# Designs tried in a protein design run: designed miniproteins, single chains, continued (3). Part 88

Each design is a single chain, and the fold is of that chain. pLDDT is the mean over its residues in the fold that is shown.

## One batch from the design tools (miniprotein)

Design m11236
Fold by ESMFold2-Fast:
Structure m11236 (fold): chain A 62 residues (1-62)
Amino acid sequence: TAEAQEYYEKGRELLAQGKLEEALEHFKKSLEIDPNFQEARDELAELLIALGRYEEAEEVRK
């Protein structure tokens, strides 16, 4: 959906600014709106790994 894409795009922008936790929240919201949004799921999992949150990263990879 357009809403899920907007959260995803903002998350990418926040990553470019080094705002990792804010980017994480935006990717989570994007995936909650569209659970099949593969790009958002991949970015969320990778960011969780970068933050050392490995168990959460495995949780989002369905």
Scores: mean pLDDT 83

Design m11237
Fold by ESMFold2-Fast:
Order: sequence, then structure tokens, then C-alpha cells
Structure m11237 (fold): chain A 65 residues (1-65)
Amino acid sequence: MLSEEELEKAKKELVEEAREGLKVSSIEETQEKLQKKLEELSKIASVDQIQEITKAVLDVLDAAS
């Protein structure tokens, strides 16, 4: 499991990657890149933590749609 500090850092980093990705890449390419990073995080994070990070990322992608 990630610590509370590691969880907030991971959320912030992936949200920033989503925002920056959308500036230079398609939504589809950005989703693929983020999905790969979420899969790597799922090896060390709990299911609840992955759901929280995924929701934060999807909120950014939805706002861009």
C-alpha cells in the first residue's frame, strides 16, 4: 500500500501528466500512457488507492472532452 503522502504525490503527478499529455497528444494516446502507469502502480497500491487515482485522472480527461 502507498502511504497517504505517496498517494497524494501519485495523484498529483498523474493529473499533471494528463494535463500536459492533452496539450501535445490525443485523448486516446494520453489514456494509453496513463493506463500503463496505473498498471505499474497497481503492483504496490491498494485497489481503493488505484480507484482514487483513476477517478482524479478521469476527471481531468472528462473536463477536456
Scores: mean pLDDT 79

Design m11238
Fold by ESMFold2-Fast:
Parts: sequence; C-alpha cells; structure tokens
Structure m11238 (fold): chain A 69 residues (1-69)
Amino acid sequence: SLEEAQRLIDEAYELAKNGDIDKAVELARKALEVSPEAKGLILNRAIEAFREGDLNAYEALVKVLREAD
C-alpha cells in the first residue's frame, strides 16, 4: 500500500514535470486511495517540487491536496 502510493506519486511527478497535468492529478488521487499516508507523501513531494523549480508538478500535487480536504 505505502510502496504503491510512493510509486504513483513518483509517476505523477514525472508526468507533471513533462506537462501531462491531467494524468499526474489522476495518479496522485489514486495514491490517496491506496494509502492513508499518501497525503503526507504528496505534501512532501510538492514542497520538493517547489524547491526544485518544478512548478507544474507543484501545482498538480497541491491541487490534489486541496481536493482531499
């Protein structure tokens, strides 16, 4: 479950970085379904994306977090 969520988040990050925002959002949403820890994982990855300058990835991940609550 946790490993699957991490895989989905990593795939979402790469898709968003390449401009495929819709698929990135879908995979990040799926990560939330497979692990209760996914919200924290997505938040940490979003912060990392912002610091790395991957703004498309940051925006996609933050969108999923906003929709989760």
Scores: mean pLDDT 84

Design m11239
Fold by ESMFold2-Fast:
Structure m11239 (fold): chain A 72 residues (1-72)
Amino acid sequence: ADALLGEAERLGAEAARAQRAGDYARAAELVREAGELVAEAARLQGDEETAEAIRALGERRAEELRARAAAA
């Protein structure tokens, strides 16, 4: 779990940098990947409902970033 959360934090920071650079497609990929890692960490702790909610939020955020990429 610790390693997954650390990797998710790293990807989240990279996503923020990509978004500031205007690379919304890259930011969307990184946000989705970070969300999957956080969801997996929740699953390993036995919280399947929280894992599903985290995955759904990550996908929603990634879709918003992809929409921005498509509009650029």
Scores: mean pLDDT 81

Design m11240
Fold by ESMFold2-Fast:
Structure m11240 (fold): chain A 85 residues (1-85)
Amino acid sequence: AAEEALAAFKEEAERVAELGSDAVRQAAKAAVEAMEQGDTESALRLARGAADLLRAHLGPEGQPAAEALVKTAEEAARTLKAAAE
């Protein structure tokens, strides 16, 4: 359901925020806020931005968290769009 998908995305965003810099934390927070407001396009752009910043900062060690963030963001966006129909 949309609530479970959003909760999973928020959990991965919080994890990424703890691993990254202030810039990663700000991008992850903005992505969550956009997703909660139903702005799935901005949320996906911000989540991908946060993932890119995390990969740049941590290199290969950041890759699993970055991929999990993008995957959960895409699942949340898809579920929210379906619920809006």
Scores: mean pLDDT 83

Design m11241
Fold by ESMFold2-Fast:
Structure m11241 (fold): chain A 68 residues (1-68)
Amino acid sequence: SILSEEELLKRLEELEKRAQEITDEEVLKQVQALLHQAREALAAGDLATAQRYLDQAEKVIEEAFKKA
């Protein structure tokens, strides 16, 4: 299921906060790129694409925390 625009925006903000804890600079840049793509998709009204980028960003953040 695709989340609402409001739910996706809240998720984006939460993931941006979590990304601040990433110590690996290359991983941080990857996450920032994914979050930027999610933000652009939201601005375009493409909720499905935004959700996919947020899902990808969350996985990268979780893997970074496992490795740290």
Scores: mean pLDDT 84

Design m11242
Fold by ESMFold2-Fast:
Structure m11242 (fold): chain A 71 residues (1-71)
Amino acid sequence: MTEEELKKFGEEAKERTYEAMKLKEEDPEKGQQLLDELRAEMNAASEEEAKAGLEGMNEGAKQFKEDLEKK
């Protein structure tokens, strides 16, 4: 993977995590399933992809928590 592809992968993981956490508020089972799928995907990925993806997931979760606290 190129550096640009890894950055895009992390950004997509961030967006997917944010969407999954948002869905979890409306449908906890479906939201959790999406989060579990993301974790499984990261576990199956290469070391570099897993690192970029997990960083993106952490950023997405942090952004969602901050947005939730602003309610």
Scores: mean pLDDT 80

Design m11243
Fold by ESMFold2-Fast:
Structure m11243 (fold): chain A 55 residues (1-55)
Amino acid sequence: GAAEREKALERIREGARRAAEEGDVVALQNALAEAKKMGDEELAEEIERLLRETE
């Protein structure tokens, strides 16, 4: 349902932020793939931005 979708998106977002803090590019790429599967383009763009900032 909608609540489950919101919770899943929140977990993806939290995971992406942690991966960026740790410099874990693989985890960021996985989070991007999950965001795209969910159809959340805004979240996908945010994760792509984090990927560009992560060395």
Scores: mean pLDDT 81

Design m11244
Fold by ESMFold2-Fast:
Structure m11244 (fold): chain A 74 residues (1-74)
Amino acid sequence: SAMERKRMEEASERGRKEIEELNREFELAAQGKDPDEEIVALAQKYKKEKDASARSQALLLIMRKRKEEEEAAG
């Protein structure tokens, strides 16, 4: 149980950091600081219209971009 609790805490902390990093990249995109014009457009649409679908699409594209960058680096 002690080892399972430690693994759960480590998984929770990783998830929290991933969410924080995604939110940070979303805020940069909303400011027009992302090189991907589609991500910028979706982030800015959410900022202007509060379109939750646009935010979800922007976050999915950010996640995809991160995976592609990890594959290019490894």
Scores: mean pLDDT 78

Design m11245
Fold by ESMFold2-Fast:
Parts: structure tokens; C-alpha cells; sequence
Structure m11245 (fold): chain A 69 residues (1-69)
């Protein structure tokens, strides 16, 4: 839980800074911690690659919610 939350916060920061490489790195680490989040995190990565920061953050929030449930 705590590691997933930490990766989520780093992902949000990377997305807000336009750092696609760092965002993908943190999303990949989150998928390693919880493989069930792969599909939603792949959608977050796709959104950040398109420059859609709000959608990427929305998918990160949904992934965190699933990981905490």
C-alpha cells in the first residue's frame, strides 16, 4: 500500500512536469507491485504520451483506489 501510494505521488509529479519517461518508470514499478493494475496503468501511460495530464492523473487515482481496496 505505502509503496504504491509513493509511486502514485511520484507519477503525478512527473505528469505535471511533462516528464513522460519518469511517469512511465513509476507506472511500470507500480505494475510490478500489483500486476492487476496493468490495464489501467497502461491507459495512464497512453494518456501522458498524448500530453493529457488530467486523464493520466485520473487513471493513476483509479489504480491507487483499486490497489487500496
Amino acid sequence: KDELTKLFLKGVSAAQNGDVEEFEKYAEEAKKLDPSLKEILDKAIEAVRKGDTDTAIKYLSEALGRGLS
Scores: mean pLDDT 80

Design m11246
Fold by ESMFold2-Fast:
Structure m11246 (fold): chain A 76 residues (1-76)
Amino acid sequence: VNEAEVLLALADIYEVLANESFKKGDYESAIKDYEKAIELYQQAIDDPTASPEVRAEAQRRLEEAQKKLDEIKKKL
């Protein structure tokens, strides 16, 4: 496992935490966790150890997390 794969896995964990907070109506925690996930996905994309597959997956998940974050912010 390389650094980019670890960053992707950490970002996935924050996305799961954000989704759980969102389901509970804790939008403040959801926003914080989505923002952290987006940051980590971006780090995975930019990491020189990232394979094309890791970059593609991180980019896809980053776009999904950004969309969720934007939807939450529109409700507040």
Scores: mean pLDDT 85

Design m11247
Fold by ESMFold2-Fast:
Structure m11247 (fold): chain A 61 residues (1-61)
Amino acid sequence: MSPEEVVEEVRELLRKAGLSEEQIERAVELVRESLERGVDPAVAATGAALLAIGEALDAEL
């Protein structure tokens, strides 16, 4: 799976979850950084998504 394919999948998932474009782009940056460091794409995507969702929940609560 290409890095850009993983990034786009994360972006679409978070957009459907109702996150802001700023929160989505922050998660995308984390995915790209993790992939550059050799982290598994699925792990990078999952970790970035969980961090973004958690940050959004903390901001709204």
Scores: mean pLDDT 74

Design m11248
Fold by ESMFold2-Fast:
Structure m11248 (fold): chain A 74 residues (1-74)
Amino acid sequence: GSSEKVARIIGLALRLLGEALEQENEEALELVGEAIRAYNEGNYEEAAEYLLKAGELVGLEEVGREAAELLKEM
């Protein structure tokens, strides 16, 4: 259901955040922060683009892509 989709998106975003922190990648941390802001504003397409870019920067392109696809289905 919708709650399961939201939980999955949160889990993927936390994985991207964790990797950005481990790499000390400030740009990726900013992108995850912008994704959270956009999500809270209901801008799911914008949030998807930020998580996709964060995934590319930290070498987790598949994680970013899955999160983006789920956000576009919101």
Scores: mean pLDDT 88

Design m11249
Fold by ESMFold2-Fast:
Structure m11249 (fold): chain A 89 residues (1-89)
Amino acid sequence: SREEVLERVRRLLEEILELLSKILSPEELAQVRATVERVLAAMERSSPEARVNLALGLADDLARLTADAPEEVQEEIRRLMEEIIELLR
């Protein structure tokens, strides 16, 4: 169901935030968390197509934010975002 999909997306985004907590300052992490909560709220009110576009935009933002992070962290975040995008399609 729609609600089950969004709950799974929320769990995957929390995993991404946990990974980011190890590499970002508390202030940067708070900004990313605020963005994640805005994106999730927008997804709840959006069409399926708009949800995919929101996830793609977030993936691009996270890729730029983590460009200088360890390769392992970048790969795990990319994998989690790909899983989110597949869940929303």
Scores: mean pLDDT 87

Design m11250
Fold by ESMFold2-Fast:
Structure m11250 (fold): chain A 59 residues (1-59)
Amino acid sequence: SREEIERVVEEINRLTKEIEEHLKTHDPSNPESVEKTRELILEEARLTLELMLLYLEER
């Protein structure tokens, strides 16, 4: 549904901002920082896949 697509896009935009903020303070030597970065990126990837699947339904 178009409405679902719009919601997912907004969620992706919010997470993108959070990732940008986190990456500014990211320390690759700190395991906790790496784990947090990984978690945020995986959430963005999942939402992106959901968006792609929604687009496949809306031909």
Scores: mean pLDDT 82

Design m11251
Fold by ESMFold2-Fast:
Order: sequence, then structure tokens, then C-alpha cells
Structure m11251 (fold): chain A 63 residues (1-63)
Amino acid sequence: MSKQASQVVSESLLGVAAELEGRYEEAAKHFEEASKLAKEMGDDKLAKFYEEKAKELREKAEK
């Protein structure tokens, strides 16, 4: 059980909350952090998922 697992969950929840409030730039930052933490855990699939989510949110922030 990794401290990083709890941090990934916390960051993803903050990202979802920011996305629901329309704060796409802030949401992207949280998912970028979750991606980094998932990568540190060796969960490359989860890290890629969060990276794609952050990219999607950054595109929404520009529109």
C-alpha cells in the first residue's frame, strides 16, 4: 500500500471537482500531478489515462 495511491485519488478528485466547476486549467494541473504519482507507482496505464485527461482539459480551457 503506497502513500502515492492516496495522493493519486486525492489529486483525481480535485481534478474532477475543478472540471465540474468549469475550471479546466486547474483541473488539468491536478490530473497532471495524478499522472506523475501513478507513474511513480509503476502504473503506466493509469498515468497515461490521467495524461490524456489533462490534455483534453487543457484543450477545453482554450475554447
Scores: mean pLDDT 80

Design m11252
Fold by ESMFold2-Fast:
Structure m11252 (fold): chain A 96 residues (1-96)
Amino acid sequence: NEEEARRGAREGVRDYKEVGLEEASKKLKELIDENLYKMDELREKKDGEGGLNFTAYFLGYMEALNEIARGENDEEKVIERATEKAVEIIEERRNS
């Protein structure tokens, strides 16, 4: 899951550079809402690592955009902090 979180963070930074924060955030938010609805609907039949890997990627992407929105301009720091935060959230979900 850490690897997927890091990939998400890197993609978030990349998309921010290409289309800006507002457009990247909208794109991700819409995709999240659609996928969360779909996964919740199938939750009783679907369980496993694939869902957690996708969630980790997603959280890494979101947290990267959040760090950028907070004023962090160092790409390396954005990716590191976003990855750490995404992993923290995933581990909290696993331990709940």
Scores: mean pLDDT 73

Design m11253
Fold by ESMFold2-Fast:
Structure m11253 (fold): chain A 85 residues (1-85)
Amino acid sequence: NAKELLEKALNLVDSPELKETIQRAIELIDKDKEKAIYLLNLARGVLELQMAIDRLDDTPESRERAEKYEKAIDYLNKAIEELKK
């Protein structure tokens, strides 16, 4: 269930912009699946970049964020695959 996976990803992201992007994708799943996938790919890209930066910083706080982002990325990947059937 893509929607459940996206709800889990949404709970792991703190950025208002990323939350809005994921929420918009959820709204579009049954109306415009292609656009939903596009928005999720954008959100994933931002999370991947932030995770890489946090891993380079290598502080306890940045490691915790990187772990949350890695889990969010996994949920986004699973949701995107489910939307592709």
Scores: mean pLDDT 85

Design m11254
Fold by ESMFold2-Fast:
Structure m11254 (fold): chain A 75 residues (1-75)
Amino acid sequence: DDIEVLEEAIRLVEEGRLPEALRLLAEATYSKGPAVPKEEFERRLEEELKRLEKTELDLEEVREALREQLERLRK
């Protein structure tokens, strides 16, 4: 059921596995019956993946900046 998929995605987000959560949601949505043709869905997936890669890099930079702030506070 869709609710269980959403709960799993939320758990992944809480565990810090945002990319896996997003991919899980995208796959579940497509499995319910895509609103667009398969070819367009694949094109959109490629664009989404590029954005996810950039977002992951930004999140890593944010995480590292926060970790460095914490290290400064620890000392």
Scores: mean pLDDT 59

Design m11256
Fold by ESMFold2-Fast:
Structure m11256 (fold): chain A 57 residues (1-57)
Amino acid sequence: MEEEIKKRILKLLKEEAKKRGFTDEKEIEELANAILEESLKIATLEQIEKALKEVEK
């Protein structure tokens, strides 16, 4: 369950990075992971997923 939530968050963060003009796959992956780690300092995986789902709409 936790791994699945993390994968969904990383997918959404990678999509957001591409929207911001990042084109290097490794840079996109590093950025997505960095944002996830920073977000985990102030929120749970479930809270992060909820926030990102607002962007899906």
Scores: mean pLDDT 75

Design m11257
Fold by ESMFold2-Fast:
Structure m11257 (fold): chain A 98 residues (1-98)
Amino acid sequence: MALTPPSREELDKLVEEAEKNGVTSAIAAQILLIAEIYSQGENSPAVADLYTALGRIYLKLGDYETAIKYFEKALQIDPDNEEARKVLEEAKKKLEES
């Protein structure tokens, strides 16, 4: 609550760094995002963006089922989150094609 939540641009860079630098960076990013979720509380649009970023990391790792769960959680908090909706559809499509 005392800290400004990370911007979408910052979250996008974190997801891209996780993909580029491999599993260790992805794990570090997940820990940081989970810590931020706890600091913001469970029911704010900022938390929806954090869940969306977590889902995107799992999507990059090929864990489509876990990615879907995080995107659905983001949409439960903020149903109007267009990014979460878009990446949820992408994750579902990849799961069906696998």
Scores: mean pLDDT 70

Design m11258
Fold by ESMFold2-Fast:
Structure m11258 (fold): chain A 90 residues (1-90)
Amino acid sequence: SKEEEKRKALLEMQKLRDEFIEKANEVIEKYKKGELSKEEAIEEMEKLLKDFEEKLREIAEKANDPEIQEIVDDTIEHMRESLKEIKKKL
């Protein structure tokens, strides 16, 4: 059903957000340990963001639902803002 497809999309988006946070924290930990420079940490974070934005957009396309598209757009915007704040604190 359309409701089941929407629920599946929301669960997939939640898993992607959780995975992004985990991988972002791993990059920050490597930076704190001196394993990555500030520039390398920023580059890795930007690469992660790009990869997750693409995956989120694929979920939106597959769901073909305006509400899911709006949630994806909002999620991407929030992730971009979070990255800007992280960059300022590095």
Scores: mean pLDDT 84

Design m11259
Fold by ESMFold2-Fast:
Structure m11259 (fold): chain A 76 residues (1-76)
Amino acid sequence: SIEAEIVELSETLDEQSAIEKARELAKERKDERLLKEIERQLELEAWMAATDPATSDEEIRARLEAMHKRYEEELK
């Protein structure tokens, strides 16, 4: 799926390059929803990066998933 490809790009490239590449893929597939999702993910990641470094990776992931689900519902 496209989401899985975005994750792989993030693992292979620097964050900045991975995001640009993901946007290009979304544009080529004409997926406007995915483009908005990428922008939200970027903003959320910046917010999480400002979070206390004492926060565990598991806790960060759980919060990310919960927020992502909320965004999906609000964009319906």
Scores: mean pLDDT 65

Design m11260
Fold by ESMFold2-Fast:
Structure m11260 (fold): chain A 90 residues (1-90)
Amino acid sequence: MEEFLLELYKKIVEANSVEEALKIIDEGMARVDAEIARLRAQPDSPERRERIFELEVWKAFLEIWKVLTKNSSLEDIKADAKRLIEALEK
């Protein structure tokens, strides 16, 4: 999951508009939803439940970030994405 978020943040850093950044976040949320659906189709286990919970937390974070992105400048969005990349690489 860390690699997925890192890839998402790197795409945001390369975005040329707020609209493009929002599209990248929407694509990220769709990918998380698809993975949750895949896991829910699997037999129940503690590991599966923990993984789904982790994905639901990441989805909630992306939903919050989308709201913030709609009201932010492209420069601020890119700066936030860079800080998140640094945090994940440490």
Scores: mean pLDDT 80

Design m11261
Fold by ESMFold2-Fast:
Structure m11261 (fold): chain A 85 residues (1-85)
Amino acid sequence: MELVEEARRRLREARRLALEGTEEARERAREEVERALELARRALEELAGREDEETLEARALLAHALAALGRPEGLELGEEVEARL
């Protein structure tokens, strides 16, 4: 699924940017995380009602993006994905 692949790609880029340690890189990393969050949400809407590996991947990406933005929802989703793996 293109949305899942794009979200994964953006989270990888955000992780790389965060390691640079500059304020500018952190701002760009945050932008990439926010874009990945939107893509993961859209992917889950398209995968609604499915419990396959692709849906778990989309949930994991959503949880990662929310956690990276400091949102409590990310921790809850991350725990759910871990419990099903």
Scores: mean pLDDT 73

Design m11262
Fold by ESMFold2-Fast:
Structure m11262 (fold): chain A 92 residues (1-92)
Amino acid sequence: SLLTIIAAVLRMIGLYLDGAKIEIKVEGDTVTITFRGLDEEQIEEARAIGELFREAGMEVEVKVEGDTVTIVLKGVDDFTKSLLETLGKEFK
């Protein structure tokens, strides 16, 4: 649902404001979101963001390595890709 995608985006903005470094890469039908510099609570928030994208109908893989969380989204529609690509430019 669009509201679920908006909820995920707002939580990503929250992590960015809390000092997380966020990179978004779009490659075909796959979007990779990398969160770096996370504490334990922020790792759990990044996991929750992945679950929101899964609830929105995307195939989601979440990987945690130290203070880094990588979310790989597959089956992403063009609107959601454009939204995430725009968000990624703002996180620089």
Scores: mean pLDDT 88

Design m11263
Fold by ESMFold2-Fast:
Structure m11263 (fold): chain A 74 residues (1-74)
Amino acid sequence: SKMEKEKEVLEKLKEELEKLKKWLEENPNTPKEILEQIKKHIEELKKFLVEQFPSVAEEIQKEFDKLLEFIEKF
């Protein structure tokens, strides 16, 4: 079903966001200017994916918000 395909997108998204989080943890000296650029692109991607996958939009939003909160602690 369409909803099952959207759940697959959500699971792949979770994996990719976890990889980015791990990369940031392994690169603690990433310049703030680069972190702000990453944050901006993440916010743009969040908006796009939330609009494209309405059935899992709330879950997508939560996963991106967790990553954005993590980046702000950096």
Scores: mean pLDDT 84

Design m11264
Fold by ESMFold2-Fast:
Structure m11264 (fold): chain A 62 residues (1-62)
Amino acid sequence: MENLERAKKLYEEARKKAQEALDEGIKSGNVAKILNDLAREMREKGPFEAAAFAVAYAELLK
């Protein structure tokens, strides 16, 4: 199963998207709205995309 390589790629892409969304949210003052919209989009794409986004965002907060 190619899940590990796919997970790494999804995580790297999710980390970039999470960082961009956080920056945009800070700029607009609507962090929660931007993040909720992106989280919904990731859930619609699939559970792996949603999980990768959640992990990447959590890492940006440390």
Scores: mean pLDDT 73

Design m11265
Fold by ESMFold2-Fast:
Structure m11265 (fold): chain A 67 residues (1-67)
Amino acid sequence: MEEKIREAERKVMELARQSSKEDRINALKAVEAIRQGKLDEAQKLADKITNPEVRKAVKELIEIAKE
């Protein structure tokens, strides 16, 4: 559902704001990749995120986007 994806995106961005600029950039790029249907690219971007909470949130967003 679009609302569920939007809520997950907000969670990713909230957690990214509490992290480094590098993690914020990678999280934003991952969200954009997910919106474009590039889930493989989003997965690679998630792996570059150093904060484990941000990385987990991005991976959860990818799973929701596959629904």
Scores: mean pLDDT 82

Design m11266
Fold by ESMFold2-Fast:
Structure m11266 (fold): chain A 73 residues (1-73)
Amino acid sequence: EKRTEEIRKLVEEAKNDPDPEKQYELLLKAGRIALENTKEEDKPALIRSILAVARELGLPDEYIEKLKEDLEK
């Protein structure tokens, strides 16, 4: 419950931040918190969802690739 609120706040903060670097940092933090409590079988789908949010926000491809690499570690 508390982790879901933290993830939601980070994603909302990313959506309202005009800085691509800050959007990347916030989405990476939200993704890492979500992944800590996710089953191995569900992690690929979760990563795809986070990357979809990044694309919808208009993050440059370089930040999307870095986000994918950092979440897959």
Scores: mean pLDDT 80

Design m11267
Fold by ESMFold2-Fast:
Structure m11267 (fold): chain A 105 residues (1-105)
Amino acid sequence: SAADREAARSAIEAEISEMLQRLMALFDEHKVSEETRQQVINIVAQMMQDLRDAVENGASIEEMMKIVEEAYEKILSVLPKEVQEAARKILEEFKKRIEEILKKA
C-alpha cells in the first residue's frame, strides 16, 4: 500500500543517515580528506534521491537494491585503500538492513 511504501521510505532514509554518520566517524579516525568526504556525501545524497524516486515509481526490490549496490561501489572507489575494508563492513551491514526493510514492505 501507499502507507507501507511511505513507512519503508522513512525507515530506509533513517538507515542511510545512520550509515553516513558511521562512515563519517570512521573518516575522522583515519583523517580522510575533506574532498573525499564530500564525494561520499554527494554519492549518498544521490542514492537517497534515486531510492525516493524508485519508491514513488513502484520499483521492484531488485531495482532498488541495484541502486544501493551501485552507490556502494562508488563510495568504495573514492576511498583510500587503507579505509576501504572498514568502510565495506559498514556498507555491507546497512545494505542488509535496507534489504530487510524492503522485503517487509
Scores: mean pLDDT 86

Design m11268
Fold by ESMFold2-Fast:
Structure m11268 (fold): chain A 74 residues (1-74)
Amino acid sequence: MEELKKKEEELRKKFIEVTSEVARRLLTELGNILDAKAEGGDVESELERLREVAKEDNEEIAKIEEEIEKLKKE
């Protein structure tokens, strides 16, 4: 059905967009950790922030995966 194909394409585009933003966000936090370490600071707070960002990103990806699985069962 044409409607199902359009929704699949929209979800694929959203998945690419979300994964690209996730990668950029994680790389930014990694940069912050490396900068903090180079300045001789305590990196524990930056590492904790990276863990929280990774958790949030995993939740966003999981929501998209759930929508894809819902479409496969229709």
Scores: mean pLDDT 68

Design m11269
Fold by ESMFold2-Fast:
Order: C-alpha cells, then sequence, then structure tokens
Structure m11269 (fold): chain A 56 residues (1-56)
C-alpha cells in the first residue's frame, strides 16, 4: 500500500464529506490498486473515487 497516496486521498475524501471510516477504506483500496498496477493514479480516477464515496 502506498501510504502517502492513501493518506492524501483519505484527507480529500474527508474534506468532501465522506465519513472517516469510509474514506479510509476507499483510500486504502485505491492506493492498493495503484500499487498493484491495476489502477493508474489519474485525475479522472481520483474524481471517480471521490464521487463514489459521496454517493455512499
Amino acid sequence: MREELRRRLAEELRKAGVPEDVAERIATGYADGVELGGVEDTESNRRSVLLAGQAS
């Protein structure tokens, strides 16, 4: 897991109004996906994750 990416994304999710526990889970999953090479860390992918978290 890429700790810096996870931490930054979790912070952005919390700022967007996502509950802390949900933000941590989403950020961890995204960071793991990027680390495994299954997901590119792009603006579009980050935006999709933020929208998914907000839509809970």
Scores: mean pLDDT 75

Design m11270
Fold by ESMFold2-Fast:
Structure m11270 (fold): chain A 90 residues (1-90)
Amino acid sequence: DEELRLQAARALGAAGAAAALLAGADREALREALRAGLEEARASDSPNAPLWVALLEGALEALETARTPEEARALLEENLARFRELHAQL
């Protein structure tokens, strides 16, 4: 199920970005790196490009959502749980 894989990739990306913020990553530097990666993924002819796009979009959305360490922790826990649930269905 392609949709299920894309949803799992989005959740994993969001969890990764939240974890990076909790580890003290600079938000602006992380956003710039993720945007550059997203542009490369969108330009790619790889059959895996949709998964990379989903993961990077999830990560960028997490940066916009998690404004505090408490919000980043909640987002990490929620998206790891979602990834586990979705992955169990694959």
Scores: mean pLDDT 86

Design m11271
Fold by ESMFold2-Fast:
Structure m11271 (fold): chain A 60 residues (1-60)
Amino acid sequence: MEEKIKKALEVEKKYREQADKLMREADSHIDTDPEKALELARKALELYRKGIEEVQKLLS
């Protein structure tokens, strides 16, 4: 049980770190290139969603 939790946290961290990078990049483009900002934010949201999905699979 604890081993699954540790693996889930590692998977969550990887997806969160990647998504956070994209979200920061999106934020930096809001004023200069809103279309690029939206695309980057969309990719970040997809990574957050995938991270949650993978964590749920590991904990189920």
Scores: mean pLDDT 83

Design m11272
Fold by ESMFold2-Fast:
Structure m11272 (fold): chain A 71 residues (1-71)
Amino acid sequence: MEEEELKKGKEELEKIIKENELEPEEVEEVKKEVEKKIKEVEEKSGKKFSEEQRELLLLQELAKRAYERKL
């Protein structure tokens, strides 16, 4: 079930973000990057992302950014 997968992924990503306190500015920067990527993919594929998919991609990118800052 897609909904169940989204809930599990979201919880895991939220834990990572919560443990790595991100600045509001960084969150906004990541949001813009994710939205830009989504728009490009939507234009090329003609496929529209759901709100849940957009939220998961945002959380995943935020988690990735937090890890990269530690490296």
Scores: mean pLDDT 70

